Designed miniproteins, single chains. Designs and how they scored, part 93

Each design is a single chain, and the fold is of that chain. pLDDT is the mean over its residues in the fold that is shown.

## One batch from the design tools (miniprotein)

Design m3417
Fold by ESMFold2-Fast:
Structure m3417 (fold): chain A 80 residues (1-80)
Amino acid sequence: MEKARELAKKGEEYLKQGNYEEAVKYYGEAIRLYLEEGAPATEIALAYGNLAEAYRKLGNEEKAREAEREGHAILLESAR
């Protein structure tokens, strides 16, 4: 999970810098690794939320809503 967390941190740094396309790339890779490694649902959901923000900043509202739905689904599954 360390590599996934490092990628998420880079995604956050790019998001803060206004480099939204790079933020999408790094959060996407972080989420992929989080899912492969069975990371806590809260960490996965947070990464999806940040991915959604990056997509909104790029004007891609459809992709932002998809990311939000995926994050919500992860939290719902973890509650069972």
Scores: mean pLDDT 85

Design m3418
Fold by ESMFold2-Fast:
Structure m3418 (fold): chain A 60 residues (1-60)
Amino acid sequence: SPLEEVRRLAELFARYAIEHKLDEKSVEAGLNAIRELAKKKGVSDEEIDRLVQEVRERLA
């Protein structure tokens, strides 16, 4: 499903961000790219917000 594909990308991004110690600006840029991709794939705004929050929680 589109949601599952975007979730996998979000999890890979979170792992990459931790491994490479990305700064807040780089994290926000990556999260914005994930949001735009998810919107294009038809994922709901509610599900997108949840995925973005999950990544933020993993990076905190």
Scores: mean pLDDT 85

Design m3419
Fold by ESMFold2-Fast:
Structure m3419 (fold): chain A 60 residues (1-60)
Amino acid sequence: MSDLELLRRAAEIVEEISGIKLPDPETAPRETVLKAIQKAVSKLTDEQVDELARRLNELA
C-alpha cells in the first residue's frame, strides 16, 4: 500500500467515524490533510477514538 493510499484510507475512516468531511488526499497537500484529521480526531468521543484505533490497526 502506498503512503497516499494509506492516507486516503485513514481519511475515509476518520470521515466515517467523525462525520466531518476532510480534504481530498489526492489533491490537497499532505500537511493540510493531516491537520484536518487531527482537528476531526480532537472532536471524537472516547468510544469513537477506540473504533478509530481499531480500524487503523487493520490497515497496518
Scores: mean pLDDT 78

Design m3420
Fold by ESMFold2-Fast:
Order: structure tokens, then sequence, then C-alpha cells
Structure m3420 (fold): chain A 55 residues (1-55)
């Protein structure tokens, strides 16, 4: 799914940078996917990745 692809991008970024913040954001998105509608979880995932890529 599109959400799975966004989560995968966050995890790849975490592995590449070894930044603990990236791992914590991946966990947050996973929790959001369990609690919120798919559209909201996807928005959270995209925002998390954007913030990480901006430093």
Amino acid sequence: SELDKEIEKILEYAEKTKDVRAYLRAQMVFDAAARYPRSIALKIAKEALEELEKE
C-alpha cells in the first residue's frame, strides 16, 4: 500500500543516517496506522519524512 511505502522510506532514511529521531518517527507512524484512518496515517508519514529530510 502507499502507507507501507512511506513507512519503508522512513525506515530506509533511519538506516542510512542512524538518527534515533528517524527510528522514533517510524514508530510514531506505525502507532498512528493502528489508531487513525489510513488517510490520516499517510499524512503523518509524509510529514515525518519531510521533517527528517530537512534536517
Scores: mean pLDDT 77

Design m3421
Fold by ESMFold2-Fast:
Structure m3421 (fold): chain A 65 residues (1-65)
Amino acid sequence: SALAERARELIERGREAARAGDLETARRLYSQALVLAHTAGDEETFAEAAAEARRVGLPVRELPV
């Protein structure tokens, strides 16, 4: 779905930000990816985004609003 594709794009951009040391941008991008993956029902992409988010210190217990 377009939402899942968007989520994967955001994960990739988040990885680029994290590699550059911009953890604030990485956390925002991963947070957006989590919301889109959840909305798309894409559990695999959600799990990937959650793992990356945890690596940059973003707590993933439940979705934000």
Scores: mean pLDDT 82

Design m3422
Fold by ESMFold2-Fast:
Structure m3422 (fold): chain A 69 residues (1-69)
Amino acid sequence: MEKKREELRKKEIEIGEKLEDSKEGNIKALIEMLKLAEKLGDKETVEMYKKLLEELGLSEKEIEELLKK
């Protein structure tokens, strides 16, 4: 569990450094982080990324559709 959380955090930092310039890139990165958080069973992180995606203008249904790809 702890090692998987550390891997997730490192990916968050890497993605954050790349992505201040593109809304579409930010959405893709947040979806990938959300998928990883779901695989890890981290409900708190899942909810956080869903909120960030909603703030970027995605609906709950759009988020669910992107997660199923």
Scores: mean pLDDT 71

Design m3423
Fold by ESMFold2-Fast:
Structure m3423 (fold): chain A 78 residues (1-78)
Amino acid sequence: VQNILDVLKSLPKENILKLDKDGDGKITADELVRLVESKLGVPILPEEREAAKAFLVSDEGNKLLKEITGEDIEVVEG
């Protein structure tokens, strides 16, 4: 989980904001995990993937995304 968070924090905010294709301020946890996998260049283990998705949908995950992007982005289930 920590490695996923470190990768997410290292991403340019533009890459994260592009996931909000509908412009509604909502991004799915699945899209964020796929973005992290793309940056790692290797698939995340299924159990780590599910833990990351659960975190991203949480209040802490939503707070992290708002801090990274500077925008009022909400993470929803995919």
Scores: mean pLDDT 75

Design m3424
Fold by ESMFold2-Fast:
Structure m3424 (fold): chain A 92 residues (1-92)
Amino acid sequence: DLEKIIEAARALKETAKREAIEAGMSEDTAEKIANKAAAELLKAAIVEGLPIEEAIERAAEVLKEELIKAGVSEETAEEIAERAREAALKAY
């Protein structure tokens, strides 16, 4: 269901952005990273046809990697990625 996949991507993006801002990231940087992770979820689920759980996991890994590159600690990046993953699964 395309609508449910889009809702999962939206939940992942909103949670990732909020948590990244709370961790001290600028709004612009948080938006860019959250958008990149959401785009990866949509690509994996819609373009590549992966199961939603696998698409969400891939998006969470991309989110974690981008947060670490932006200067977030590995522990904080893992926590943000986990919360974003849980939000996406709950929204689907």
Scores: mean pLDDT 89

Design m3425
Fold by ESMFold2-Fast:
Formats: C-alpha cells, structure tokens, sequence
Structure m3425 (fold): chain A 68 residues (1-68)
C-alpha cells in the first residue's frame, strides 16, 4: 500500500512518520503545504536526492488526500 511504502521510505530517511501523520489531523491545506515544505527542507539537509524527495512528497500528498 502507499501507506506502507511511505513508512518504509521514511524509515530509510530517518523520518518519524507517526509524528508527521499525527500533525495532519484538523490541519488546513495551507498548513499541509507548510508541513511538506518543512519535510523537503529536512530531506535536503540530510543529502537526499531530488528524485527521492520528489517520489516521497508525491506519496505523502496522496496519503494526505486519502486521510482528509
């Protein structure tokens, strides 16, 4: 599933998926965009490739749409 792919991918990147998803409940679209921008910045700081960031963000946006 996309959720499992996201968890596995985030684990490889050292990200706390449960903390990310806990923050999404009762969140506006603008706050979601800010959250995604923060995740992107953190991934860049960790030296993650542009293609990997793009894939991760696409999966994250899909899962957020499924949750909202």
Amino acid sequence: SNRQRFRDYARRLGLDVDAIFAGIRDTTPAQVDAMIAGIRAAMIDRGVSDSAIRDFIAIARDLIRQTL
Scores: mean pLDDT 69

Design m3426
Fold by ESMFold2-Fast:
Structure m3426 (fold): chain A 98 residues (1-98)
Amino acid sequence: MVTLTLTAAASIAAGSTLTVTVTVNASEPGTYNVSVSAIDKKTSKLVASASAKVEAGGSVTFSLKVPATPGTYEIVATATDVETGKIVGSNSTTVTVT
């Protein structure tokens, strides 16, 4: 089983860089492609994304440029098993841009 832990600020200034740390908690060894997406909750528009390969039990830190537009953004992380190509874990958090 794969569980993702997301760490990000609950609020950030418009036009700043948001740091998102994703930890891959897996009971079995493996390599995962972790992707992070920032979505404007009002417009449902994807505003930033990044991805990286992470080993089981590892962490990766993403730097996302948030828009200058204040609002509520959903940060969604997904882990895809590199061997099978299947999504095996996901988590999300909310960030307020002021």
Scores: mean pLDDT 83

Design m3427
Fold by ESMFold2-Fast:
Structure m3427 (fold): chain A 64 residues (1-64)
Amino acid sequence: SKEEIAKLIEELKKAAEEGASPEELRKIADQILSLGADGEKLDRAGAAALTGRLSPEEAAEVAL
């Protein structure tokens, strides 16, 4: 659901800020996709969340 996707986007942002490997970031992204997020929308929404342009909740709305 949207709430679960928002939590995973928050985890993705935190992992990226803490210097997680590309492999670790991809595992989190794969979990978001498994919850029904669109890959192209997630790419844009995820980038916006990582740069602080969108909250994780706003990014979850865009990724669906």
Scores: mean pLDDT 80

Design m3428
Fold by ESMFold2-Fast:
Structure m3428 (fold): chain A 85 residues (1-85)
Amino acid sequence: MEEKKKEILEKVERLLDAAMQSAVGAVFELRDLEKFLKENLSPEEAKKYLEMVREAANRIFDAVEQGNYEEAEKIKEELLEKIKK
């Protein structure tokens, strides 16, 4: 059943391509943020912001995985509000 294996390969390739596209964008934005924080803040303050972003990003990913887009938006808004203060 070569046809079945071919369909699996095509689906796997599409999944990996989608994951790579998402990762490239996220990594670019993370590096831009890290550079800005290191250039403009103390090492301690930069670490604090990076920890907050990491925690929020993990929670957003979990919410999106569960299909809970409203919770993902709420996590984003809570972090932005916390940073504004």
Scores: mean pLDDT 77

Design m3429
Fold by ESMFold2-Fast:
Structure m3429 (fold): chain A 68 residues (1-68)
Amino acid sequence: SMEEARELLEEGERLIEEGGDLEEAERKLEEALRIARELGDEELAKRTLERLIEIGVRQLKEAVEKVF
């Protein structure tokens, strides 16, 4: 449901802000994005995708720093 997608997004956002498990945050956000897309909630999907991009950028930054 839309409610479940919002709860998953909020849990993912909390994990990011509190320095928790980014892999767990990513899983929650991926599920939220799936539900938002199925329901056609473009605003929720966009917000969720922005958080997923933030995780991806952080992971790529860490990978680059390990090579150099």
Scores: mean pLDDT 82

Design m3431
Fold by ESMFold2-Fast:
Structure m3431 (fold): chain A 83 residues (1-83)
Amino acid sequence: AAARLAELEREAEAALAAGDLERVAELALEYGRLLLEHFAPKLSPEAVEEALRLLEEAARAIREGDLEKAIELEEKAGEVLRK
């Protein structure tokens, strides 16, 4: 898990350097889904749904070039995972 997360971060950095926001969005969503899979057994079904919704909204924000909104949504998803 940790090795795959580091790999996704490296791929996202390369995609961002290339200006490929669609690829950055795909990699960010995959990263978030891996974190969600790790925490899902400790979360309510409602928390899992909320975290997934926030991650999907963050991916859309990245595709739209709204990186500030994407960061806010990713932080909010992280808060749900800590409940």
Scores: mean pLDDT 78

Design m3432
Fold by ESMFold2-Fast:
Structure m3432 (fold): chain A 70 residues (1-70)
Amino acid sequence: SEVDRLMEEALKLAEEIYKKYFSPEEAQKRIDELRAFLERLKAAGYSPEEFERIIETLKLVKKYLEEKRK
């Protein structure tokens, strides 16, 4: 619970930083890298739930940057 709350706070801070400094292309590269890493974690028997939240945050950043570019 407390760990989940701190993770959400960290993801929100990361989202703000990424929105300021990333391009949509850079956000997509990070998503692809994390997806590949998640597949390796799943193959090794680990739960990827925490990392899925990071990917979702990056997807939101990418959508924001794409919309800002319009």
Scores: mean pLDDT 75

Design m3433
Fold by ESMFold2-Fast:
Structure m3433 (fold): chain A 77 residues (1-77)
Amino acid sequence: MEEEEKLREKIRKETGASDEQIDLARQIVDDFDKAMEETAKWLEEEIERGKRDGSLTPEELKRLQNLLDALKAYLAS
């Protein structure tokens, strides 16, 4: 909440944006974060499936795991 108000003040000063425009921008970011969470879950399921059926090489599994780790790090921020 405090970080949000600081960001709103900065945007107002630099761009002259209204609170409504800032709220719309925040909603877009929140929708993006939800899409990233869904993508992370899909990646976890895909990695586990590939391990079970052997359809993914060790190199592919490592690449997908690295992507998942990066997404989880982003979402934890």
Scores: mean pLDDT 75

Design m3436
Fold by ESMFold2-Fast:
Structure m3436 (fold): chain A 112 residues (1-112)
Amino acid sequence: SEAAAALARVDALLAAGNVSVGLVPTGERDGLLTLDMTISGVDPETGRLVMRAFGRAVIRREDWAALTEAAFETTLARLESVEITGVEMVGASAAAEAAVKDWLTARAKALL
């Protein structure tokens, strides 16, 4: 199915280390930073963006100050919480994007 193909593509990008996390602080309260989160998957053959996920995250101020890596697993392991609100994929249907969102949410939460 299209959803299965989209999931397989994202899983392959993660396995190859071609997924990065961008974080932008939006607020701080009680030593916790609220962050806007973007997860980007890049095709290793073309260098072009394949997938972008959007979300919100929370990190401790001390962990934020120590964060130097954009790698998916390393960055997500430092977060206190994560919420993925949307996914956009080149050439994918809305149903395939929804399937990737659910799968990526489960994967991200497993790393917390």
Scores: mean pLDDT 85

Design m3437
Fold by ESMFold2-Fast:
Structure m3437 (fold): chain A 91 residues (1-91)
Amino acid sequence: MSKKLVEAIEIVEKGAEEDNVEEAIEELRKLGLEELAERLEEEVERAKKEGLDKKKVQRRLTLLTTGEVLREIGDEIQRELEEERKRLEEE
């Protein structure tokens, strides 16, 4: 899981730098990160409406992606800790 989420951050950063955000969002969908892809599409539309420059758009997308990734990693860490606790209790 962690590798897939790190790839998501790299895809978004590269897409924003190369002005290929739409391709980056599509790659996220191919990775099965559909919720993140939808949220990024909404943020891109919002940024276009606000007339933000490319650097501000890139920053928003990267921060949003990083936030989602950290949340998902936190959930995974909690699951791993619970599994280890169960193993220790069974000894």
Scores: mean pLDDT 72

Design m3438
Fold by ESMFold2-Fast:
Structure m3438 (fold): chain A 68 residues (1-68)
Amino acid sequence: MKELEEKIKSLEKKINDYRNKLTDLARQAEEAQLAGDFERARQLYHQAVDISNEIKKLEEELEKLKKE
């Protein structure tokens, strides 16, 4: 089923893109904290939490499709 295969690949790409963003945000938050910019570090931490939640949702959708 081409449509299902394309949807799975699309979700896997989105998960990888978000994981890369999460890694980048974590690094930026650490750099901000080391620089004493605690406000920026807190903002980056909140963004990382939001992205982590999106990854969880996408992973749950991907697992549902694979179990079809």
Scores: mean pLDDT 82

Design m3439
Fold by ESMFold2-Fast:
Structure m3439 (fold): chain A 80 residues (1-80)
Amino acid sequence: SEVEKLEEEFKKLASELPEEAQKKLLEALKKAIELAKEGKYKEAFEVILNTINELREKYPEKQELLDKIFELAKKILELI
């Protein structure tokens, strides 16, 4: 499915970050998908945005990578 393809792209980009950041992003994506399936799209978006912003502060050198990850997460949520 398109969602599975985008989730694999998300995982590949996240793998360029330290293990702790990868875990946070994968947990945030899983939670956001669960919320979106319940029709809670605003809450789903906020989970992703908050996680991305925390990582932007911790890894200022990874801004372009984090922006790409955020765009993929938005596309995944739009398909649910």
Scores: mean pLDDT 88

Design m3440
Fold by ESMFold2-Fast:
Structure m3440 (fold): chain A 67 residues (1-67)
Amino acid sequence: SFDDEDKEALRKAGEENYERALEAAKAGDLQRAVSLAVAAAILYAAAGDNERALKVLKEVDEAIAKA
């Protein structure tokens, strides 16, 4: 099972991908935004944080729709 150290590493990776996804979305780079958002969601879900995973997808989708 994932311990706290493994979950922390996954959350950090998720956060990094999420921030880059938002940057890409704001820049109008749809392919990059979607790829990074999916990567972030998978990492948060792997950390057991399904709420964060869904939130990342929604926020990036909203940013893309606004671009």
Scores: mean pLDDT 84

Design m3441
Fold by ESMFold2-Fast:
Structure m3441 (fold): chain A 80 residues (1-80)
Amino acid sequence: ENDKKALELLKKAEELAEKAKQGVEKGDISPQEALKLAQKAAELAKKALSLATTDEIKKKIQEVMGKVVEVAKLVYEAEK
């Protein structure tokens, strides 16, 4: 049950992170809009991590968090 909720949150987080990355790379969205999407993705990923009980789901959450960090670097061109 908790893993199902974690997977739903993870899917939404992954979609938001991907939209932010593609949008900023293509110039389709502003850097501020990309950061807002990445922040929302990070919030959902953290909620998913609190519910996740399997290593497989935790690994996928880490991948999404990595993508969020990449978006932040693309926006600021600096380390987080």
Scores: mean pLDDT 79

Design m3442
Fold by ESMFold2-Fast:
Structure m3442 (fold): chain A 60 residues (1-60)
Amino acid sequence: SAAEAKEERNLKLTRAAKLLRTTDLSLAEIAKRSGYKSQSTLSREFTAAVGISPGAFRAE
């Protein structure tokens, strides 16, 4: 369902956000650990949801 898809997206985003702030892992490795197919998929979906890129988010 749409609700299940939204929950899955939110869980992946939450995991990626935590890894970006708590580790020095590459964006490609964070994508793998968060369940994204690629670094580009992580970057697109994260930016669409959060408003800034994963790299910019880490730099804060």
Scores: mean pLDDT 84

Design m3443
Fold by ESMFold2-Fast:
Structure m3443 (fold): chain A 60 residues (1-60)
Amino acid sequence: MLVAEGEFESLERAIGAALGAIGLDPRAEVKVEGTRVTVTAPDTPAGRAAIEFVLEAAES
């Protein structure tokens, strides 16, 4: 299992990142706590894409 956490500038950005991760891997589990998003995904190409999406979105 891969796990990543990202902090976002707003709740809207956090929700967008969560939805994007689920869109990349429907098996990804996403927790949104305020502006913080935690993604847990299997170590597959889709799971890695979901993890990287959240990490890159948080760096914006």
Scores: mean pLDDT 82

Design m3444
Fold by ESMFold2-Fast:
Structure m3444 (fold): chain A 69 residues (1-69)
Amino acid sequence: DLDAVAAELRARGDAELDRMVAEGKITPEQAAAYRAELDAALDAGVANGLTPEQIRQTAEDIVARARAA
Protein backbone atom coordinates (compact mmCIF):
# COMPACT_ATOMS: atom_id res chain seq x y z
CA ASP A 1 0.00 0.00 0.00
CA LEU A 2 1.74 3.12 -1.29
CA ASP A 3 -0.43 5.34 0.93
CA ALA A 4 0.87 3.48 3.99
CA VAL A 5 4.48 3.85 2.78
CA ALA A 6 3.94 7.59 2.21
CA ALA A 7 2.36 8.00 5.68
CA GLU A 8 5.35 6.26 7.33
CA LEU A 9 7.81 8.45 5.39
CA ARG A 10 5.88 11.60 6.39
CA ALA A 11 6.04 10.56 10.05
CA ARG A 12 9.80 9.94 9.87
CA GLY A 13 10.45 13.15 7.94
CA ASP A 14 8.35 15.22 10.34
CA ALA A 15 10.16 13.72 13.35
CA GLU A 16 13.58 14.47 11.81
CA LEU A 17 12.61 18.03 10.87
CA ASP A 18 11.22 18.62 14.39
CA ARG A 19 14.55 17.38 15.81
CA MET A 20 16.48 19.76 13.54
CA VAL A 21 14.34 22.69 14.73
CA ALA A 22 14.74 21.67 18.40
CA GLU A 23 18.54 21.59 17.93
CA GLY A 24 18.60 24.97 16.14
CA LYS A 25 19.77 23.44 12.84
CA ILE A 26 16.86 24.95 10.86
CA THR A 27 14.11 27.48 11.60
CA PRO A 28 10.42 26.57 12.09
CA GLU A 29 9.73 28.34 8.76
CA GLN A 30 12.34 26.20 6.96
CA ALA A 31 10.90 23.06 8.59
CA ALA A 32 7.37 24.03 7.44
CA ALA A 33 8.65 24.53 3.86
CA TYR A 34 10.41 21.13 3.86
CA ARG A 35 7.28 19.45 5.29
CA ALA A 36 5.16 20.99 2.52
CA GLU A 37 7.69 19.83 -0.10
CA LEU A 38 7.78 16.32 1.42
CA ASP A 39 3.96 16.06 1.55
CA ALA A 40 3.57 17.30 -2.04
CA ALA A 41 6.30 14.99 -3.37
CA LEU A 42 4.91 11.93 -1.56
CA ASP A 43 1.35 12.67 -2.72
CA ALA A 44 2.58 13.10 -6.32
CA GLY A 45 4.62 9.89 -6.10
CA VAL A 46 1.60 7.89 -4.91
CA ALA A 47 -0.67 9.49 -7.53
CA ASN A 48 1.83 8.68 -10.33
CA GLY A 49 2.37 5.09 -9.14
CA LEU A 50 6.05 5.37 -8.22
CA THR A 51 7.64 2.31 -6.62
CA PRO A 52 8.08 2.16 -2.82
CA GLU A 53 11.84 2.48 -3.43
CA GLN A 54 11.39 5.67 -5.52
CA ILE A 55 9.06 7.17 -2.89
CA ARG A 56 11.57 6.38 -0.10
CA GLN A 57 14.42 7.91 -2.12
CA THR A 58 12.38 11.07 -2.74
CA ALA A 59 11.65 11.46 0.99
CA GLU A 60 15.30 10.88 1.95
CA ASP A 61 16.54 13.41 -0.64
CA ILE A 62 14.26 16.12 0.79
CA VAL A 63 15.32 15.41 4.39
CA ALA A 64 19.00 15.29 3.33
CA ARG A 65 18.66 18.78 1.80
CA ALA A 66 17.20 20.02 5.10
CA ARG A 67 20.24 18.58 6.93
CA ALA A 68 22.59 20.31 4.46
CA ALA A 69 20.91 23.70 4.93
Scores: mean pLDDT 82

Design m3445
Fold by ESMFold2-Fast:
Structure m3445 (fold): chain A 65 residues (1-65)
Amino acid sequence: KDAEIKALEEQIAAAEKAKAEAMERLRKLVKDGGSLKDITKAIGEILRAIGDIFQLELELKKLKA
């Protein structure tokens, strides 16, 4: 229980870091005039990470309930 909760919290923290890096790439693409295709791909990458984080948080809530 406690070990599983801690493992999920660590996975969420790692996913949040990956999301932050993708957001930084998007910010630079927008600032530097990157292509719409590259910007769209970066947005898709961020949305995927958000979805993964949400799923991990739901699993964490199930274990804490």
Scores: mean pLDDT 81

Design m3446
Fold by ESMFold2-Fast:
Structure m3446 (fold): chain A 61 residues (1-61)
Amino acid sequence: EEERQAVLKEIADKLNEIGDALDEFLEGKKLIKEGEKKGNEELLKKGKELLKKGEEGLGNS
Protein backbone atom coordinates (compact mmCIF):
# COMPACT_ATOMS: atom_id res chain seq x y z
CA GLU A 1 0.00 0.00 0.00
CA GLU A 2 1.70 3.12 -1.32
CA GLU A 3 -0.22 5.48 0.96
CA ARG A 4 0.95 3.59 4.04
CA GLN A 5 4.54 3.53 2.80
CA ALA A 6 4.49 7.33 2.29
CA VAL A 7 3.10 7.90 5.80
CA LEU A 8 5.62 5.47 7.33
CA LYS A 9 8.48 7.30 5.60
CA GLU A 10 7.22 10.64 6.92
CA ILE A 11 6.99 9.20 10.44
CA ALA A 12 10.53 7.77 10.11
CA ASP A 13 11.87 11.16 8.98
CA LYS A 14 10.19 12.92 11.91
CA LEU A 15 11.46 10.25 14.31
CA ASN A 16 15.02 10.78 13.03
CA GLU A 17 14.72 14.55 13.55
CA ILE A 18 13.40 14.01 17.08
CA GLY A 19 16.19 11.49 17.75
CA ASP A 20 18.86 13.99 16.66
CA ALA A 21 17.35 16.72 18.85
CA LEU A 22 17.09 14.32 21.80
CA ASP A 23 20.75 13.31 21.38
CA GLU A 24 21.80 16.97 21.42
CA PHE A 25 19.61 17.64 24.48
CA LEU A 26 21.00 14.66 26.41
CA GLU A 27 24.60 15.41 25.41
CA GLY A 28 24.11 19.02 26.50
CA LYS A 29 22.86 17.90 29.91
CA LYS A 30 25.79 15.48 30.27
CA LEU A 31 28.34 18.17 29.37
CA ILE A 32 26.79 20.61 31.85
CA LYS A 33 27.05 18.01 34.63
CA GLU A 34 30.67 17.25 33.72
CA GLY A 35 31.49 20.95 33.54
CA GLU A 36 30.04 21.51 37.00
CA LYS A 37 31.92 18.53 38.45
CA LYS A 38 35.24 19.62 36.91
CA GLY A 39 34.73 23.38 37.23
CA ASN A 40 35.28 23.65 33.49
CA GLU A 41 33.59 26.81 32.17
CA GLU A 42 34.17 25.92 28.49
CA LEU A 43 32.50 22.55 28.96
CA LEU A 44 29.56 24.27 30.68
CA LYS A 45 29.18 26.71 27.78
CA LYS A 46 29.33 23.92 25.20
CA GLY A 47 26.75 21.92 27.17
CA LYS A 48 24.39 24.91 27.39
CA GLU A 49 24.66 25.48 23.62
CA LEU A 50 23.85 21.84 22.84
CA LEU A 51 21.00 21.85 25.37
CA LYS A 52 19.46 24.93 23.71
CA LYS A 53 19.84 23.38 20.25
CA GLY A 54 18.20 20.15 21.43
CA GLU A 55 15.41 22.08 23.15
CA GLU A 56 14.65 23.94 19.91
CA GLY A 57 14.54 20.66 17.96
CA LEU A 58 12.24 19.01 20.51
CA GLY A 59 9.71 21.83 20.25
CA ASN A 60 10.75 24.83 22.27
CA SER A 61 7.24 26.23 21.67
Scores: mean pLDDT 79

Design m3447
Fold by ESMFold2-Fast:
Structure m3447 (fold): chain A 73 residues (1-73)
Amino acid sequence: MSLYRVTLGEPVNGESLARVLQALSSLDPNAEIVRIEGRDLVVRVDSSKTDAAAIEAALRAAGVDVESVERLP
């Protein structure tokens, strides 16, 4: 499992959170949201199944306004 920071174009709300969870679960059914801070989400995902580019693409496909996705150390 690896941590990724997802930065949204707007503060996280219930609708954007639901879309993020749906998109992440399509990549990894064990994906989880670890932290929420304003526009930033820290998510835990199996890095053997996905990467930052795949996460960003899935979020955009789900209608999420994504500014960036980066892998955390």
Scores: mean pLDDT 83

Design m3448
Fold by ESMFold2-Fast:
Structure m3448 (fold): chain A 85 residues (1-85)
Amino acid sequence: DTVAAARTVLEDAKKALEEGNLEDARISLTFAHMLLGLLKSMGEQELADALAPHVDRAEASIDAGNVEEALKHLDEAIAVLDRMA
């Protein structure tokens, strides 16, 4: 289940950030981008398009070293996934 995999990866990224492991969080977000591409290929384009901005903002926040902002964007992505999937 690609939706369940996406949720797991977003939760893994959140846990990594809570533990201060920015590298593991970045790896999890790389997998999230791959899963968004897969969702789009499966016809879940609206879901993928709704998730992408939150995943992108989380990654940008990690790159900026802003863990609090990254966690907010990950929570937003998980909330979108729970509402739409």
Scores: mean pLDDT 85

Design m3449
Fold by ESMFold2-Fast:
Structure m3449 (fold): chain A 103 residues (1-103)
Amino acid sequence: SLEEAKALLLKVAERLGAKVVAVLRKRGLHALAAEVEAAFAAALAAIEAAETVEELLAAADAIAAIARRALREVPLSREEKLEIEEELGLLDIVKALVKRLLG
């Protein structure tokens, strides 16, 4: 159950991180993209290492915070906004499910 929650959060977080980093690189914001990629890597490692529901939810919150902060630095197309907001929405749904079933 906790391991299933980790696997699901990792899949959503990895897709979100890849989409955010790709947008930054496409805009030529290579230094910011590298910083954001490193921050995502640390948060993904925290999801993997989580031994409690509280630790897992904190790592998921960090993923969302990194994404939202990075997106304030760049204008997005309608398609890019929809794709990233979809992944953020999925992250929120998975967090709610984890709290309900395991918390």
Scores: mean pLDDT 84

Design m3450
Fold by ESMFold2-Fast:
Structure m3450 (fold): chain A 68 residues (1-68)
Amino acid sequence: GAMEEELIKEAERLLEEAVEAAVAGDSKRARQLIEEAYRLLVEAGRPELAEELLKKTEREAVRRVITS
């Protein structure tokens, strides 16, 4: 439903911000953003999607740190 879609969209946005925070060396902010995104995905009833998006975020953060 629309609420579920909005929660997923917001979680994706927070995970993108978490990657930026991690690249900037702000581990505390990155963790807070990841935790908030996870809560939104659980509220959306999609724990499997939470695992997939967290793994994608982990890969992007590692890639950007390596290429920086």
Scores: mean pLDDT 79

Design m3451
Fold by ESMFold2-Fast:
Structure m3451 (fold): chain A 65 residues (1-65)
Amino acid sequence: MTREELLEEAKRIIDEALKMGLTLGQAVLYAILHLIRKYGLTYDEALEVVAEALGMSVEEVKKLI
């Protein structure tokens, strides 16, 4: 999978989680765990992808979880 495909997947998962009534922090954690399980990303790699998908820094995303 390309980084662009991972970004699209992360955006999709976050949007879906938010529509299900999860908080932003819960949606972020859900997306991180999905990327680790499905694509074998490390925690740090998944965190970077989610941060880019949200237009936030990694440090800002860490404060959500």
Scores: mean pLDDT 85

Design m3452
Fold by ESMFold2-Fast:
Structure m3452 (fold): chain A 83 residues (1-83)
Amino acid sequence: MQKEVSLEVARDINIIAADISLSWGDIISAGISYFGVGEILFQLGKYDEAIEYYEKALKLFEEAGSKYIPKVQKALEEAKKAK
C-alpha cells in the first residue's frame, strides 16, 4: 500500500527535479529538491542517506547565499541525533 512506496516515489521524483533544476542552472531549486530527498529518507529511517542529501542541499544553498541554510543545518543535526 501507500506507506513506504509513496515515500520512495516522492524521493525519486525529487531526485529527478533536482537534476532538471541543475540542468537549468537553478541552484536554489536543486537545493530545495535535495532537501526534500533528505526529508523523505529521514522518514524512511535511512538517516545516513538523509544526511548525504542534506549536505548536498546545504552546499547548493551556500553557493547561492540562500536563506534556507539555517533550516537545512537544523535538519542535518536532527538526522545525526536520530541515529
Scores: mean pLDDT 81

Design m3453
Fold by ESMFold2-Fast:
Structure m3453 (fold): chain A 60 residues (1-60)
Amino acid sequence: MAERARELAEEGVRLAEEGRFEEAARLLREAGEIGREAGAPEPALEGLGRALEAARRLTA
């Protein structure tokens, strides 16, 4: 996975821990897009998708 995508995913998790779910969802979405373009394995992309969905539900 590209370093950029990993950094965005890690920062998204930190924001979620602080209760900033809208910002977390934005970063997790960006991480997924960059990871997809960089050829990240399907399980890694699936994990990011689940994290984004969870953050989105907590924001609703």
Scores: mean pLDDT 71

